# Designed miniproteins, single chains, part 88

Each design is a single chain, and the fold is of that chain. pLDDT is the mean over its residues in the fold that is shown.

## One batch from the design tools (miniprotein)

Design m3048
Fold by ESMFold2-Fast:
Structure m3048 (fold): chain A 99 residues (1-99)
Amino acid sequence: DAERLEELAAAAGARIEIERDGNRLTIRITAVTDGEEVTLVLEADVSDAEGAVEQINAVMLKYAHDPKLTELLRLIRTPILDLFGIGPEDLKALAKKLK
């Protein structure tokens, strides 16, 4: 749910922008950390659940050194995956397949 994702981001002091072009979903998250504005971009095909999970994990790893961005990403990870059609049961199945 895009509205819920925007609510969670706003509560954490971030802005979120969601765009869809066919099957490609682009999520831009803008946050202020250490006085600088940072934009994180997640782009994946809505039919590629594995690619969507890999993309969010890659972004989380890239910003693992920043506690504020890491906490924000943890809060919004589940709503983001839901936008790609990935629910809790899908995550369990993917975890077994990928690991």
Scores: mean pLDDT 73

Design m3049
Fold by ESMFold2-Fast:
Structure m3049 (fold): chain A 80 residues (1-80)
Amino acid sequence: SLDEKLEAAAEEMLKLGDEASAGAFRRMKEDPETGAGLLAERIRKIAELDKEKAIASARAAQRIPVAKKLAEEVLKEIEK
């Protein structure tokens, strides 16, 4: 289910030490639009500090249907 995919993405982010991205994925269960926006902001912010973590979060988001387009947009911004 979508909720299972979101929880799997959140757990993946927690294993990487990215609690903020994990929280954004969990927020998408309640409010997909707000959660996706928070994730995009987090990815853009962390890309300045840790590009590999930013790419990992964006790729996790690509697996979530509601966030896929947004994830592809931020990946293009990061992978320049």
Scores: mean pLDDT 81

Design m3050
Fold by ESMFold2-Fast:
Structure m3050 (fold): chain A 68 residues (1-68)
Amino acid sequence: MDEGDKQIDDLVKDIKEGKIKSVDELKNYTLTVRVGGGVQEAKNRIAKALGVSVSDLTGKIKILTIGP
């Protein structure tokens, strides 16, 4: 499994466990995902875990993309 997918899964788990309590705390985290839809999938999963809209995550999460 890709490291990016694991980072998203770990972040979602931390949100559900209460280690990350608000969208503002996500500004301290940086995700690295593959180019080609990884950003959208990351935002969808995180938004669902926090119970917010994807648009509420705009400018809150630092997501970097890497390509081969």
Scores: mean pLDDT 74

Design m3051
Fold by ESMFold2-Fast:
Structure m3051 (fold): chain A 58 residues (1-58)
Amino acid sequence: GEAAARARAALAAARDAIAAGDSEKFQTYGNEAHAAAEEARARGDEAAARLGYTGSGS
């Protein structure tokens, strides 16, 4: 979803920052990516809980 897309974009920016040697920007973008990834993971966990399964099965 949107949170996952933002996480990927922030992670890409963090990778660019570390490649450029910008530790402060890496930390900032890393924190943004982490927060967005946690949002995406929480939504995934909620979806999995609603389905009652972690895989396809009936």
Scores: mean pLDDT 75

Design m3052
Fold by ESMFold2-Fast:
Structure m3052 (fold): chain A 86 residues (1-86)
Amino acid sequence: MLTEEQREKLRAALTPEQRVGLDFDEEVSRLAEEARRRIAEGKPWDEVRQEFLDRFRALVDERVARGEITPEEAQAYLDYLEELLK
């Protein structure tokens, strides 16, 4: 699960339109839970971070395909997330 701080930072990066949808929050939380399990299994942070970003990129692409965010907003969100997770 995402920490409260990480969740707040992700929400702050999104426009009001992008924040709509309980399923989006649930998907992001699921990816964060997977990342936590990978760390518990002894995976290094760099590997877990890359896995998280790859899966999150796929989710963002799906949101663009559904018309919920623009491609430009999606790219800005990914850039922000990559910086946040350094």
Scores: mean pLDDT 65

Design m3053
Fold by ESMFold2-Fast:
Structure m3053 (fold): chain A 94 residues (1-94)
Amino acid sequence: MEEVNKLIEKANTYYRVAKGILERAKELYKDPSKKEEAANGFETAARYFQKAIDYYQKAADLADEETRVKYQNMIDEAQKLADEAKKLAEEAKK
């Protein structure tokens, strides 16, 4: 279904960008002088993971039963990474 494919493309794009931002922010967080930059990166990653979740959820709602399970697994993984990014953002602000 073309509509579902477009939603998944958007979700995958946000997920990929969020992962890149999260990994860069983790690297920055190793340097105490870059703690504020790391915190901003973690906040941005969490926001982008949330966008990915929103698009995966919309795609899951329109998908068949088998495909819905696949999208639910992607939502669960993105949620785990969003929660990690939020915790790291709060920790980096201290």
Scores: mean pLDDT 86

Design m3054
Fold by ESMFold2-Fast:
Structure m3054 (fold): chain A 74 residues (1-74)
Amino acid sequence: MKEEELRRKKEEERQKHIEEVTEESKRLGKEFMEEFGAERGPLIPVDDMSHVPDVEALRAALEAAKAKIKAYEA
């Protein structure tokens, strides 16, 4: 009956949305790691973070992604 099909369609749409959000979140995390790790190495002291202005932009992007995920999940 239609009830099972509707549930399946909703699940598929949900899966698609989750996949898109997850992919974007993963990309942002990778970009952050690439910029931070590649330039200074795998571990950067907190004090050194203030010398990397790009981190501020990445933080803003991460916060925006977090809000997006919250909107999708909620």
Scores: mean pLDDT 63

Design m3055
Fold by ESMFold2-Fast:
Structure m3055 (fold): chain A 79 residues (1-79)
Amino acid sequence: GTTLRITGVRQEGRHLILETDATPAPDALAVIRQALEDAGIEVAAIRAEGKHIVVEAAAPFKVTDVLEALRDVVLHAAD
């Protein structure tokens, strides 16, 4: 599949919104969840909404920690 790029990151309370350049592949959510949990960010729920990935955190988090966790992550777009 084609590589998926995160083009924007936004935080609203305990919700994290990742904007992407294409529709995420089914495995992209699992990869993101694992990267965030490895960084100590507890994920209550994760879902895809079109070109957006919405993460609900179980505890407060910092956007900077999220950006560092996702820096080396390779994601795939749905083809």
Scores: mean pLDDT 81

Design m3056
Fold by ESMFold2-Fast:
Structure m3056 (fold): chain A 55 residues (1-55)
Amino acid sequence: DPELEAARKIVEGERLTAEEVAALRRFQARQGLPVDGIATPEALAALRAFVAEHE
């Protein structure tokens, strides 16, 4: 799952590629967060929850 792979990299603090930023923006849209491609504390909390649900 490309979204899960991108979410894991973001949660681990790895540098984002353009493709991973696009995945983050799609995730933000699904969660009702601002679609800015920035890993804010709110976005990170949602990403951690998403990873936990799929691990």
Scores: mean pLDDT 75

Design m3057
Fold by ESMFold2-Fast:
Structure m3057 (fold): chain A 87 residues (1-87)
Amino acid sequence: MTKATLYISSDDPELAEEIAKQAREEGVEVVFVDDALEEAVRRAEELGVEVTFRRIGDTEVAGGKSDTVRVLGARGEGVSLALVAVK
């Protein structure tokens, strides 16, 4: 069974709550953290997956994959999101 967790960090509580509500409606588990990308890196490391950071425009993007794990994250100026999915 694939289990997906979305980590959210934001300095805008209303925006964070709206994103969390939508994710939960899609069946994704949501966890609020101080830094979504940092938490995703920590989780990926526990699962033996290396996370690589790239910059796309003004957005920092984090990604990592294995046969059983997928990690995708993005850091913006007021909101950061990171998805960790385990097969």
Scores: mean pLDDT 79

Design m3058
Fold by ESMFold2-Fast:
Structure m3058 (fold): chain A 82 residues (1-82)
Amino acid sequence: TIEEQIEELKEMFEKLKELIKSGNVEAILTNLEKLKIKILKLPSNELKEFAIKELEKLKEEVKNNPEIVAKLNKIITELKEK
């Protein structure tokens, strides 16, 4: 089921990238929150690390929208909390 969780994460990131291309800020913020909840429930530190790296890459694609950048920074910080 780890492979299933990796595939689900990849699909969620792909959907998020599509939403970023559309420019729908409300949908992007909503899907970022859903993605955060999914990542927080992952039992594997390796999967969390993968997800954090993918979120950091997304900041490049959203650099022109400060609201989305702020949301990404908040989520990344929450995921890195010990």
Scores: mean pLDDT 80

Design m3059
Fold by ESMFold2-Fast:
Structure m3059 (fold): chain A 95 residues (1-95)
Amino acid sequence: MLEEGLKRLAERLGESLTVEEALYMFGTQVLTIEMAIKEGLLSEEEKERLRKEIEEARKILLEWGIEEKLLEEAKERGREEAEERFEKLKELKEK
């Protein structure tokens, strides 16, 4: 899913998205996953898989010259959206 997020990031940059817009979308997704992990909405296997995907994605962003600081700033900008997505994820896991 995060690998798909990075692929979609690259594809959408080709479709007139700015790097800032693409980072915002990616950061929002990462924060949503981190919230789900923290609140225990995921199995141990899901948590391990997603942690590895996030780590791999951060390495790829660094190779692209995008500092981890920019991702952290994008996560903060996307906090409201991430909280909304987290609530929807919580509902889906309980239904």
Scores: mean pLDDT 70

Design m3060
Fold by ESMFold2-Fast:
Structure m3060 (fold): chain A 62 residues (1-62)
Amino acid sequence: MEEKQRKLAEAIKNGDVEAAREIARELPDTADISLVAKELGVSEKALANALSQIAGKKITPK
């Protein structure tokens, strides 16, 4: 989780949509995304919604 969160934040910051999508697809339905949200300066709910859209599944913050 920790390492995947850091890679996800990096992919989003770099605009690497394909890498972000691949990582998002590997996340569980209830995922700890607090570190990614903090690093990007967004709410966990907003980030979870965006990840749900790109991954094609429902992801909720833990």
Scores: mean pLDDT 79

Design m3061
Fold by ESMFold2-Fast:
Structure m3061 (fold): chain A 73 residues (1-73)
Amino acid sequence: SLNERLAQGYIEAGNYLEQQAQEAEKQGNLELAKKYYENAIDLYQQAVSLSTGELKEQAQANLDKVQAKLDAL
């Protein structure tokens, strides 16, 4: 469905921002890393709202993981 396709796009965009956040952490830029993690959370929340089943579980797992990383910074 269109919603599943959009959800997959949001997951992919969130994954990309998560990688940018990890690179920012590696560079010692924690402020930039936090912004990328916050943006990834927003995208994963959109994916959760648009998906069902396995895609929803994947988006939720990614959201929970990034939230834990942000809370640890």
Scores: mean pLDDT 90

Design m3062
Fold by ESMFold2-Fast:
Structure m3062 (fold): chain A 65 residues (1-65)
Amino acid sequence: MQDIIDKGVQLTKQLLQQGMSPDDSIKKGTQYAYDLSVQAGFSDDQTIQISVQVTRQVRKLAQAL
C-alpha cells in the first residue's frame, strides 16, 4: 500500500518540477496510484483509501511548491 502511495506522490512531484499545473499533476499522480492499486488486486475500499492518501500528500506538496 505505502509503495503505491509513494509512487503516486513521486510522479506528482516530478510533474510539478516539469512545470505541470498542481491540479493536472495531482490528477495524474492519483490516477497512477489508482491504476497500480487495481493491478495489485486491492479491493475498492483499499483503492479508495490509497487514492485519498495520495491526494492528501500531493496537495501538501503542491501547496509547498
Scores: mean pLDDT 77

Design m3063
Fold by ESMFold2-Fast:
Structure m3063 (fold): chain A 84 residues (1-84)
Amino acid sequence: SMKLKEAYLTVNETLTQLMAGKISLEEAKKRVLEALDMAIEGTTDPEKRKQLEELKEKVKSARTEDELRVAMNEAGGFLLKLVT
């Protein structure tokens, strides 16, 4: 799915920008949540949709850059499995 591939690339690009200090924590959260919403739209499997919603909650709950980086790595890894 083009949406799943775009979501995966967006999460990885956002993580790179966050690690480089080019983007704020709040802006990174916003971009990743939008990417996960795109992934949900591109996914028809109910169980995979549920896992994506759970990843959204982890991203929303992140209070620090380290917590967000962990959530983003989990999201990126899951999205990679959906694309491949």
Scores: mean pLDDT 87

Design m3064
Fold by ESMFold2-Fast:
Structure m3064 (fold): chain A 101 residues (1-101)
Amino acid sequence: SIEEEHRRLGTNEEIRLVARRFAAVADLIDRLMELGLSLSLANEIVGMAIRGESEEEIRRFLEEQGVSPSTIRRALKEVREFRKRLRELERQERELREQQE
């Protein structure tokens, strides 16, 4: 039926958007590690970014871990770009949901 086809297409697009979210997380981890941060620190920063913690909270955490000011500035820039990417994916998810309701 047309309804089953619409539901199937919606599920496929939702899976694609979920895959893009995982790719965004992996990309952020890779970029943070290229800055010289450990995998453990990169994972914690990603967790903080996803939980909506402020740039000041992330900066403070990195300062407590002994990360240099120049590396902190670069890490916060990467977090900012990651958050822009997540907002775009959330916009696409809302549009998809509205078209299927």
Scores: mean pLDDT 83

Design m3065
Fold by ESMFold2-Fast:
Structure m3065 (fold): chain A 60 residues (1-60)
Amino acid sequence: DFVATSEEIARAVREAKAASPEMYQAALDYAGALHEAWLGGTPDVAAQKRAEYEALRAAA
């Protein structure tokens, strides 16, 4: 569900912006990759960017 995912991404970006510049950039990269996947791209890039964001979040 793209709409539900969009809300999750918006919240993650807002939280990441308050946490650190690195986490903010990772959240933006994930949001961009997910948008490209929605436009008919492969979901592999979105999955990779999500893992990178979650790794930074877990390390914080």
Scores: mean pLDDT 71

Design m3066
Fold by ESMFold2-Fast:
Structure m3066 (fold): chain A 80 residues (1-80)
Amino acid sequence: MLAEKARELAEEGLRDAEEGRELAEKGKEENNATTYAAGGVLLAGGNANGIIAIRLAEKSGDEEAREKGLKAAELGGGKP
Protein backbone atom coordinates (compact mmCIF):
# COMPACT_ATOMS: atom_id res chain seq x y z
CA MET A 1 0.00 0.00 0.00
CA LEU A 2 2.53 2.64 1.08
CA ALA A 3 5.01 1.46 -1.59
CA GLU A 4 2.32 1.83 -4.27
CA LYS A 5 1.47 5.37 -3.12
CA ALA A 6 5.17 6.25 -2.88
CA ARG A 7 5.70 5.16 -6.50
CA GLU A 8 2.66 7.10 -7.73
CA LEU A 9 3.75 10.30 -5.95
CA ALA A 10 7.37 9.88 -7.06
CA GLU A 11 6.35 9.42 -10.71
CA GLU A 12 3.90 12.35 -10.57
CA GLY A 13 6.44 14.55 -8.79
CA LEU A 14 9.17 13.70 -11.28
CA ARG A 15 6.90 14.50 -14.25
CA ASP A 16 5.84 17.81 -12.67
CA ALA A 17 9.44 18.75 -11.86
CA GLU A 18 10.61 17.96 -15.42
CA GLU A 19 7.71 19.90 -17.01
CA GLY A 20 8.27 22.74 -14.54
CA ARG A 21 11.94 22.98 -15.50
CA GLU A 22 11.10 23.11 -19.21
CA LEU A 23 8.40 25.77 -18.69
CA ALA A 24 10.67 27.89 -16.47
CA GLU A 25 13.46 27.80 -19.09
CA LYS A 26 10.95 28.58 -21.87
CA GLY A 27 9.57 31.49 -19.84
CA LYS A 28 13.07 32.92 -19.38
CA GLU A 29 13.90 32.50 -23.08
CA GLU A 30 10.61 34.09 -24.23
CA ASN A 31 10.59 36.70 -21.41
CA ASN A 32 7.12 35.40 -20.53
CA ALA A 33 6.30 35.89 -16.83
CA THR A 34 3.17 33.69 -16.98
CA THR A 35 5.03 30.70 -18.46
CA TYR A 36 7.88 31.18 -15.95
CA ALA A 37 5.38 31.30 -13.05
CA ALA A 38 3.64 28.14 -14.32
CA GLY A 39 7.04 26.41 -14.36
CA GLY A 40 7.68 27.54 -10.79
CA VAL A 41 4.35 26.11 -9.61
CA LEU A 42 5.08 22.72 -11.22
CA LEU A 43 8.59 22.69 -9.73
CA ALA A 44 7.16 23.37 -6.25
CA GLY A 45 4.59 20.59 -6.72
CA GLY A 46 7.26 18.15 -7.91
CA ASN A 47 9.44 18.99 -4.91
CA ALA A 48 6.57 18.48 -2.43
CA ASN A 49 5.41 15.18 -3.99
CA GLY A 50 9.03 13.99 -4.14
CA ILE A 51 9.54 14.64 -0.41
CA ILE A 52 6.29 12.84 0.51
CA ALA A 53 7.25 9.93 -1.77
CA ILE A 54 10.66 9.62 -0.05
CA ARG A 55 9.01 9.42 3.38
CA LEU A 56 6.47 6.82 2.26
CA ALA A 57 9.17 4.82 0.43
CA GLU A 58 11.40 4.78 3.54
CA LYS A 59 8.51 3.39 5.60
CA SER A 60 7.68 0.73 2.97
CA GLY A 61 11.29 -0.15 2.04
CA ASP A 62 10.77 0.67 -1.65
CA GLU A 63 14.20 1.81 -2.86
CA GLU A 64 12.99 2.51 -6.42
CA ALA A 65 10.28 4.89 -5.20
CA ARG A 66 12.77 6.53 -2.82
CA GLU A 67 15.25 7.17 -5.67
CA LYS A 68 12.55 8.62 -7.95
CA GLY A 69 11.20 10.75 -5.08
CA LEU A 70 14.68 12.06 -4.33
CA LYS A 71 15.19 12.98 -7.99
CA ALA A 72 11.81 14.77 -8.06
CA ALA A 73 12.59 16.66 -4.84
CA GLU A 74 16.06 17.72 -6.07
CA LEU A 75 14.86 18.77 -9.52
CA GLY A 76 11.77 20.56 -8.17
CA GLY A 77 13.67 22.21 -5.31
CA GLY A 78 16.17 23.93 -7.60
CA LYS A 79 15.91 27.51 -8.81
CA PRO A 80 13.33 28.02 -11.57
Scores: mean pLDDT 82

Design m3067
Fold by ESMFold2-Fast:
Structure m3067 (fold): chain A 77 residues (1-77)
Amino acid sequence: MKGTVTLEKVSERRVRATFVNNDTGESATRDLELPVTFEELVAQLKAALAAAPDAPLAITAVEATADSLTVTYESVE
């Protein structure tokens, strides 16, 4: 399965998450409270992707701006 999650920065620890399921074409939007700051979350995801680029990762791409983070993922099963 493939999907995309877009996180839009609302505040330092709050984001609006939009989930798109590529199998069904369904989308859902939710407001989420983060356990870390938005900037720290972006840094952690980029570091994780860089550390294991050749592994069969669920996360295939990370695109970040100052106010948004887009994560593309591929489910292994």
Scores: mean pLDDT 70

Design m3068
Fold by ESMFold2-Fast:
Order: sequence, then structure tokens, then C-alpha cells
Structure m3068 (fold): chain A 82 residues (1-82)
Amino acid sequence: SGVELLARLAVRDTGVDEETARKIIEDYLAGKISPREAAARLLSAAYGVDYETALELIDKWRRGEITSEEMVAELKRLAAEK
């Protein structure tokens, strides 16, 4: 299914487990969460970062305040501090 394919791609790109990725993608496709919320949930799960912090980083990236490379670097920094 499309959901299964998207979940596998999310696992490859973020390192999140397939079941977690599948649930987030299913909620997104069902219209329960926005693309912004789905992205933040995936990054939160992948890096073990708080959801609110992941949302803040996604919002900064979407506003052009940080690059995607800077966002990933900050996520890795926060993950290492745990």
C-alpha cells in the first residue's frame, strides 16, 4: 500500500521504527494531523526529541530561519544530550 511505502521511506530517511512511521503516516493520510504535525512527530520519534521542540525546529525551517542541514544538526545535538 501507499502507506506502507511511505512508512518504509520514513524509516530509511529518519531511522524511526516502521510501526511508528506507519501510524504517523496513517494519521496524516486520514486527515487527523497536518503535514507539519506529521513531520514533527517523525523527527521527535527518530531523534528522541520532544514533540514541541521538533515542531519549533520545523516552524523555523519552514520560515527560512534555518536550513534543513542546521535543523538536522540541532536534532542530533539534542539527541546526544540525552
Scores: mean pLDDT 78

Design m3069
Fold by ESMFold2-Fast:
Structure m3069 (fold): chain A 68 residues (1-68)
Amino acid sequence: MPMSPVEQLSLRAEEFAGRLEELGASPEVREQGRAMVLEAMKMVFEGTPIEEVLKWFDEQAERILAQT
């Protein structure tokens, strides 16, 4: 299916937010997650290829989830 870069990032971010919620992440960990999503969005707007953005996002998500 033709998904835009923004749509692909939004789907990945929503999955990540759901995992944080299920794990009962602290406000500080949730704030780190939101900051990460904003940074990924900036990368997309600055023209970074979506594949590179998603790889970076996955690495950061793993680190943040490990803090829960």
Scores: mean pLDDT 82

Design m3070
Fold by ESMFold2-Fast:
Structure m3070 (fold): chain A 129 residues (1-129)
Amino acid sequence: SELEEAKKVFDVEINLIKNDPNSLFYLLYKLAPEEVRKLIEEGINLMKQGKYLEAAKKFLEAAEKSTGLLRDYFIQLAAFAVYLEALKLGNKELAEKAREIMRDISAGADPDKVIERLKELIKELEKLK
């Protein structure tokens, strides 16, 4: 399924940040404050449990406590968690909105505006539970 393939992509991304010392994001993550790393670890554990909206909230909190490339990366992790929740619910429209957010942040969209878009999308998904 698209959800199972997307979960495999997440596992690859997390392996890069946690276990690949040649990755720029591995180095940036290790230099992040302890409270930010704790939020990311909590988010990863929630992702493994299939609690994607709770994970997205942890990644967004980490993003709001970060700057630059690391902030943008955590916004992408939050958007990806939202994408998995939309796929889990079978909502193709909300899944595409999450993918659009991931594309926009990668293309240099304003992080503060992207965070607000993610918060609204999380709110929409919570209404479907």
Scores: mean pLDDT 84

Design m3071
Fold by ESMFold2-Fast:
Structure m3071 (fold): chain A 79 residues (1-79)
Amino acid sequence: SARREAMVAAALADPEALAQIRADLAALGLSAESSEEQRAALLEEVRARLEALGQPLSLLPIFEELLAVALEVLRRAAA
């Protein structure tokens, strides 16, 4: 949690990082208004893709954490 808060604060303090996070999430079809169901669906697609490509599933928790940080940045920027 402390690590996540530090990452969110750093991104909010950096206009270029914030703009890039907005662009990257928009490309994934996500926004500050995205539901937990939409996020869960994306994570299931990522998991299925990792399995199909023979990639290690240990990447999934890393992606999930980065996605959670990015969405929290987007939510706080929208407030």
Scores: mean pLDDT 79

Design m3072
Fold by ESMFold2-Fast:
Structure m3072 (fold): chain A 100 residues (1-100)
Amino acid sequence: MPSVEELAKRATEELLAIAEDESLSDEEKAERAKEIAREVAEQLNYDLKELSKVYKEVLEALNEAYLAAKEAGDEELAKRIELVAKAFKEEMSEIAEEVE
């Protein structure tokens, strides 16, 4: 299985690609972000400690990307990164509540 670091990096790259994809609606972006959260949980066999590590790394990386977009004056990208981060966070929280 991939390491926590590899999973966090891949999830971050996929979430940023979703945020940047102009062919997707905001609803579709949120749904795909939740799907990534589910895939990460499955790959970690719902291990809450490992999920917590990936969750923290992904949110930190997305927050850095959000701040960079705001500094560059790209308000639309910043909003889409925030939307994707929120959907990922909500799904991860639900997974943690469902797993023991």
Scores: mean pLDDT 84

Design m3073
Fold by ESMFold2-Fast:
Structure m3073 (fold): chain A 97 residues (1-97)
Amino acid sequence: SAARAEEYRKQAEKYKKEAQEKLKEFGRLASEVVSEELVKRAMEASLEDQYKAALELAKTISEKREELTGEAIALGLQAVLHLGKAHGYYLLAKRLE
């Protein structure tokens, strides 16, 4: 139904905003290790591109894990999870349209 698709779009937008909050804090803590451009790309990613943003961020965290603090890793992984959830809900909404 249209109402169900709309609820999934609201969930996608919610997780996008939560990802942006986690990415801002991650970017602050990881500024000397992770490029500002990478964080900016993840923050600005459309709902369609959030899977790609999540994958790029996850790879960067993995590659830089020994240079990142545990707090930065935790925030980065939370951002990856929220980007993934946002994309998932977006796909669910599109399948009901």
Scores: mean pLDDT 86

Design m3074
Fold by ESMFold2-Fast:
Structure m3074 (fold): chain A 86 residues (1-86)
Amino acid sequence: SMMEEIKEKAKKELEEVIRGGAERLVAAEAGTPGAFLTTVERALPTARDIAEGIDSGEMFPLSEEGKRVAEEIREKGGEALAIIEK
């Protein structure tokens, strides 16, 4: 159905945001000597969990680069998720 195709496209976009963002976040945190908390590699949640955690301040990257990547995941992931939920 056409509606299923639209949702499938949105899910692929969400997956791309999760995958690309997660890889960039791991790379950003790898250069941080103080990174001893939950790593993105251990806690690779869904884009929704990442966006919610960042927005609530519960999930905070340790590096400035990581914070920027996390903000991009929150914004782009939240937008894709809104399409899926509607």
Scores: mean pLDDT 56

Design m3075
Fold by ESMFold2-Fast:
Structure m3075 (fold): chain A 64 residues (1-64)
Amino acid sequence: PLAALDATAVVDGRPVRLRYAPSADPETLELLRAVVEELEVAGPAGGSSPEARAAVLAQLRALA
């Protein structure tokens, strides 16, 4: 499990602040899973490098 996530990334042209606490409830985990699915559908858009985007998605998948 991820200890904590506090990162800013540009995804689909939007700056996104990601924050996650290790004690997140099931509703928060379901939300993170939905975000991962949306980012996969949207494709490689935004101002982030492909590597930075992949790292963010990998962290979100570890939480989902």
Scores: mean pLDDT 53

Design m3076
Fold by ESMFold2-Fast:
Structure m3076 (fold): chain A 83 residues (1-83)
Amino acid sequence: SAQDDLIDFYGSMARGAADVARLTGATDEQIKADIATVLRQMHWLSDEDANEIAQEIVDAVREAGYDPERAGRLMRERVRERL
């Protein structure tokens, strides 16, 4: 479903962000900026929404201790609860 696709999309973003942090040592601020840039390419998101979602992804990554699997699961759970 479209809802499941959206949940998986944001979960994959969080997983990828955690991987980038672990592989490159990028800061939370750098990761947020990169995610927001990608999300701003989405035609259904405003710049404000893209920045807010990027912050939520970074928060999930930090709470997961930069573990990609845990970050992905946390983000999927949070998106599902809001739907």
Scores: mean pLDDT 83

Design m3077
Fold by ESMFold2-Fast:
Structure m3077 (fold): chain A 87 residues (1-87)
Amino acid sequence: DEEKKRREEKIGLAALGIAAQKQPPSSEAFIELAQQEYERLKATDLKDEELDELAKKGREAMYEYLMKKHGVTREQIDEKEAEVKAE
């Protein structure tokens, strides 16, 4: 359903932001933490408003963290997100 896909997208962004806050030592460790946080948030009954706010903050925090600390582009980050979501 389109609602499930939209919710999964927001959970993914929130998970990435939380993973960034944990200050992982490498991009690989960051992706692993993001997958773990994604599963945790997916099991959590979050309200849409809470999820929207987390997703907005997560997206910006994730991009800033990876671009600033690892020198990657948004395009490279998007490619890694696709790998994480594809398992």
Scores: mean pLDDT 72

Design m3078
Fold by ESMFold2-Fast:
Structure m3078 (fold): chain A 78 residues (1-78)
Amino acid sequence: MTPEQEREIAEAAERAREEVLNSELKPEEVEEIIERGREALRYLRSHDVSELSKEELIEYAKAVAAGEVVKKKLAEEA
């Protein structure tokens, strides 16, 4: 993975975090986002990064970032 690809992935993840933080989410949406993030993280841990395309890495990074932000917000509100 090149530094340029890492930057694109990081920027995509940050955009996903901002979208979630600026959204009023329904309970069903919150649950879906957390589950999607967990599945994405499991997939990333099960595969070598070199086996994944940039597009796949962006997709999974966005899902993980969104899930982590939502989970943290729920923990702070609980």
Scores: mean pLDDT 77

Design m3079
Fold by ESMFold2-Fast:
Structure m3079 (fold): chain A 97 residues (1-97)
Amino acid sequence: EKLKEAGKYGTLALFNLLTAEVGILLGDDPKSVADAARGAADNARKMYELTGSESFKKAAEKAEQAAIHAENGDFDTALKYLKEARDYLVKGAKEME
């Protein structure tokens, strides 16, 4: 079912967002943080394709913004966008219930 497939991508997106947030807190390499944020964006985009939920589309957009700022070493702005992406993922998941 599409919902089970979306759940898999949602779990991967959340894991990628948490990985990026932890990387920022530990002062990890900007590229590694950006790669994790892009992974979250890709998985959230797949959730949007499977569900049509605008919340997952916004989660993907916010995660992509986080990646751009992380690559530039702007971890404060990247962290803000990662948190917004997580909020949209949670909102989308609740809308499917």
Scores: mean pLDDT 86

Design m3080
Fold by ESMFold2-Fast:
Structure m3080 (fold): chain A 73 residues (1-73)
Amino acid sequence: MDINDPEFQAEVYLALGLIYYTLGKKDYEKGNKEAAIESFEKAIELFQKARELGYPDAEEYIKEVKEFLEKVK
């Protein structure tokens, strides 16, 4: 069953964004800069989708991940 509920989809995108953000931080700690950048960029994309679907708090996560991404680059 695929739920086409914008609120549920926003939560799914938020959860996926948090997973990628966590992976990016772990890769950064291990010195895997390229993998960290990819994960952070994916997290930003997912948080933007969550925001578009009505999760405005995702904007704070987008800002936080962008700050980490600039530090890693």
Scores: mean pLDDT 82

Design m3081
Fold by ESMFold2-Fast:
Structure m3081 (fold): chain A 85 residues (1-85)
Amino acid sequence: SDLEKTIIDLANAAARLAERLGAPEAVKYAQEVIDLIKKGKLDPETAKEVIKLLREAIRAMLEGRPDEAVEYMKKAVELVKKALG
């Protein structure tokens, strides 16, 4: 779906930014989001919340706050795990 593609695209963008900023935990969480999305479908409301968290993570990295980005990425992973498990 378009929402799943958006999540994968945003997670890949977050991973690339995190690599440039030297934030390996954010890279790891971004990859976990991608791997989980490939294993199951999210309902649209949960998918929208994951998209929001990934956008906040990207914004935090662009504003020079990689620690906040790690927290948003972790929340995205936890939300996907809860929704699929």
Scores: mean pLDDT 87

Design m3082
Fold by ESMFold2-Fast:
Structure m3082 (fold): chain A 81 residues (1-81)
Amino acid sequence: SEKEEVEKSFESMIKLLEETGDLDVVLSLLQMLKKEYPHAKELLDEAIKKVEEYRALPKDEAVKKAIETIEELKKKILELL
């Protein structure tokens, strides 16, 4: 189902962040989701802005805040589906 695909995509993003700490990969994945789900554009744009701002923080803090932002985004997008 679409919900299952979205949930798995977010789970993969969180795992990738935990394993690599690479905010650029997550930003690229969020941009791809914005193309697939135009109706969620505003939520995705807000998450992208927050993750971009986190790049100015120490890596450990940036990763923690990015994971928190992705978890909240996941919850909001699943509510739209």
Scores: mean pLDDT 83

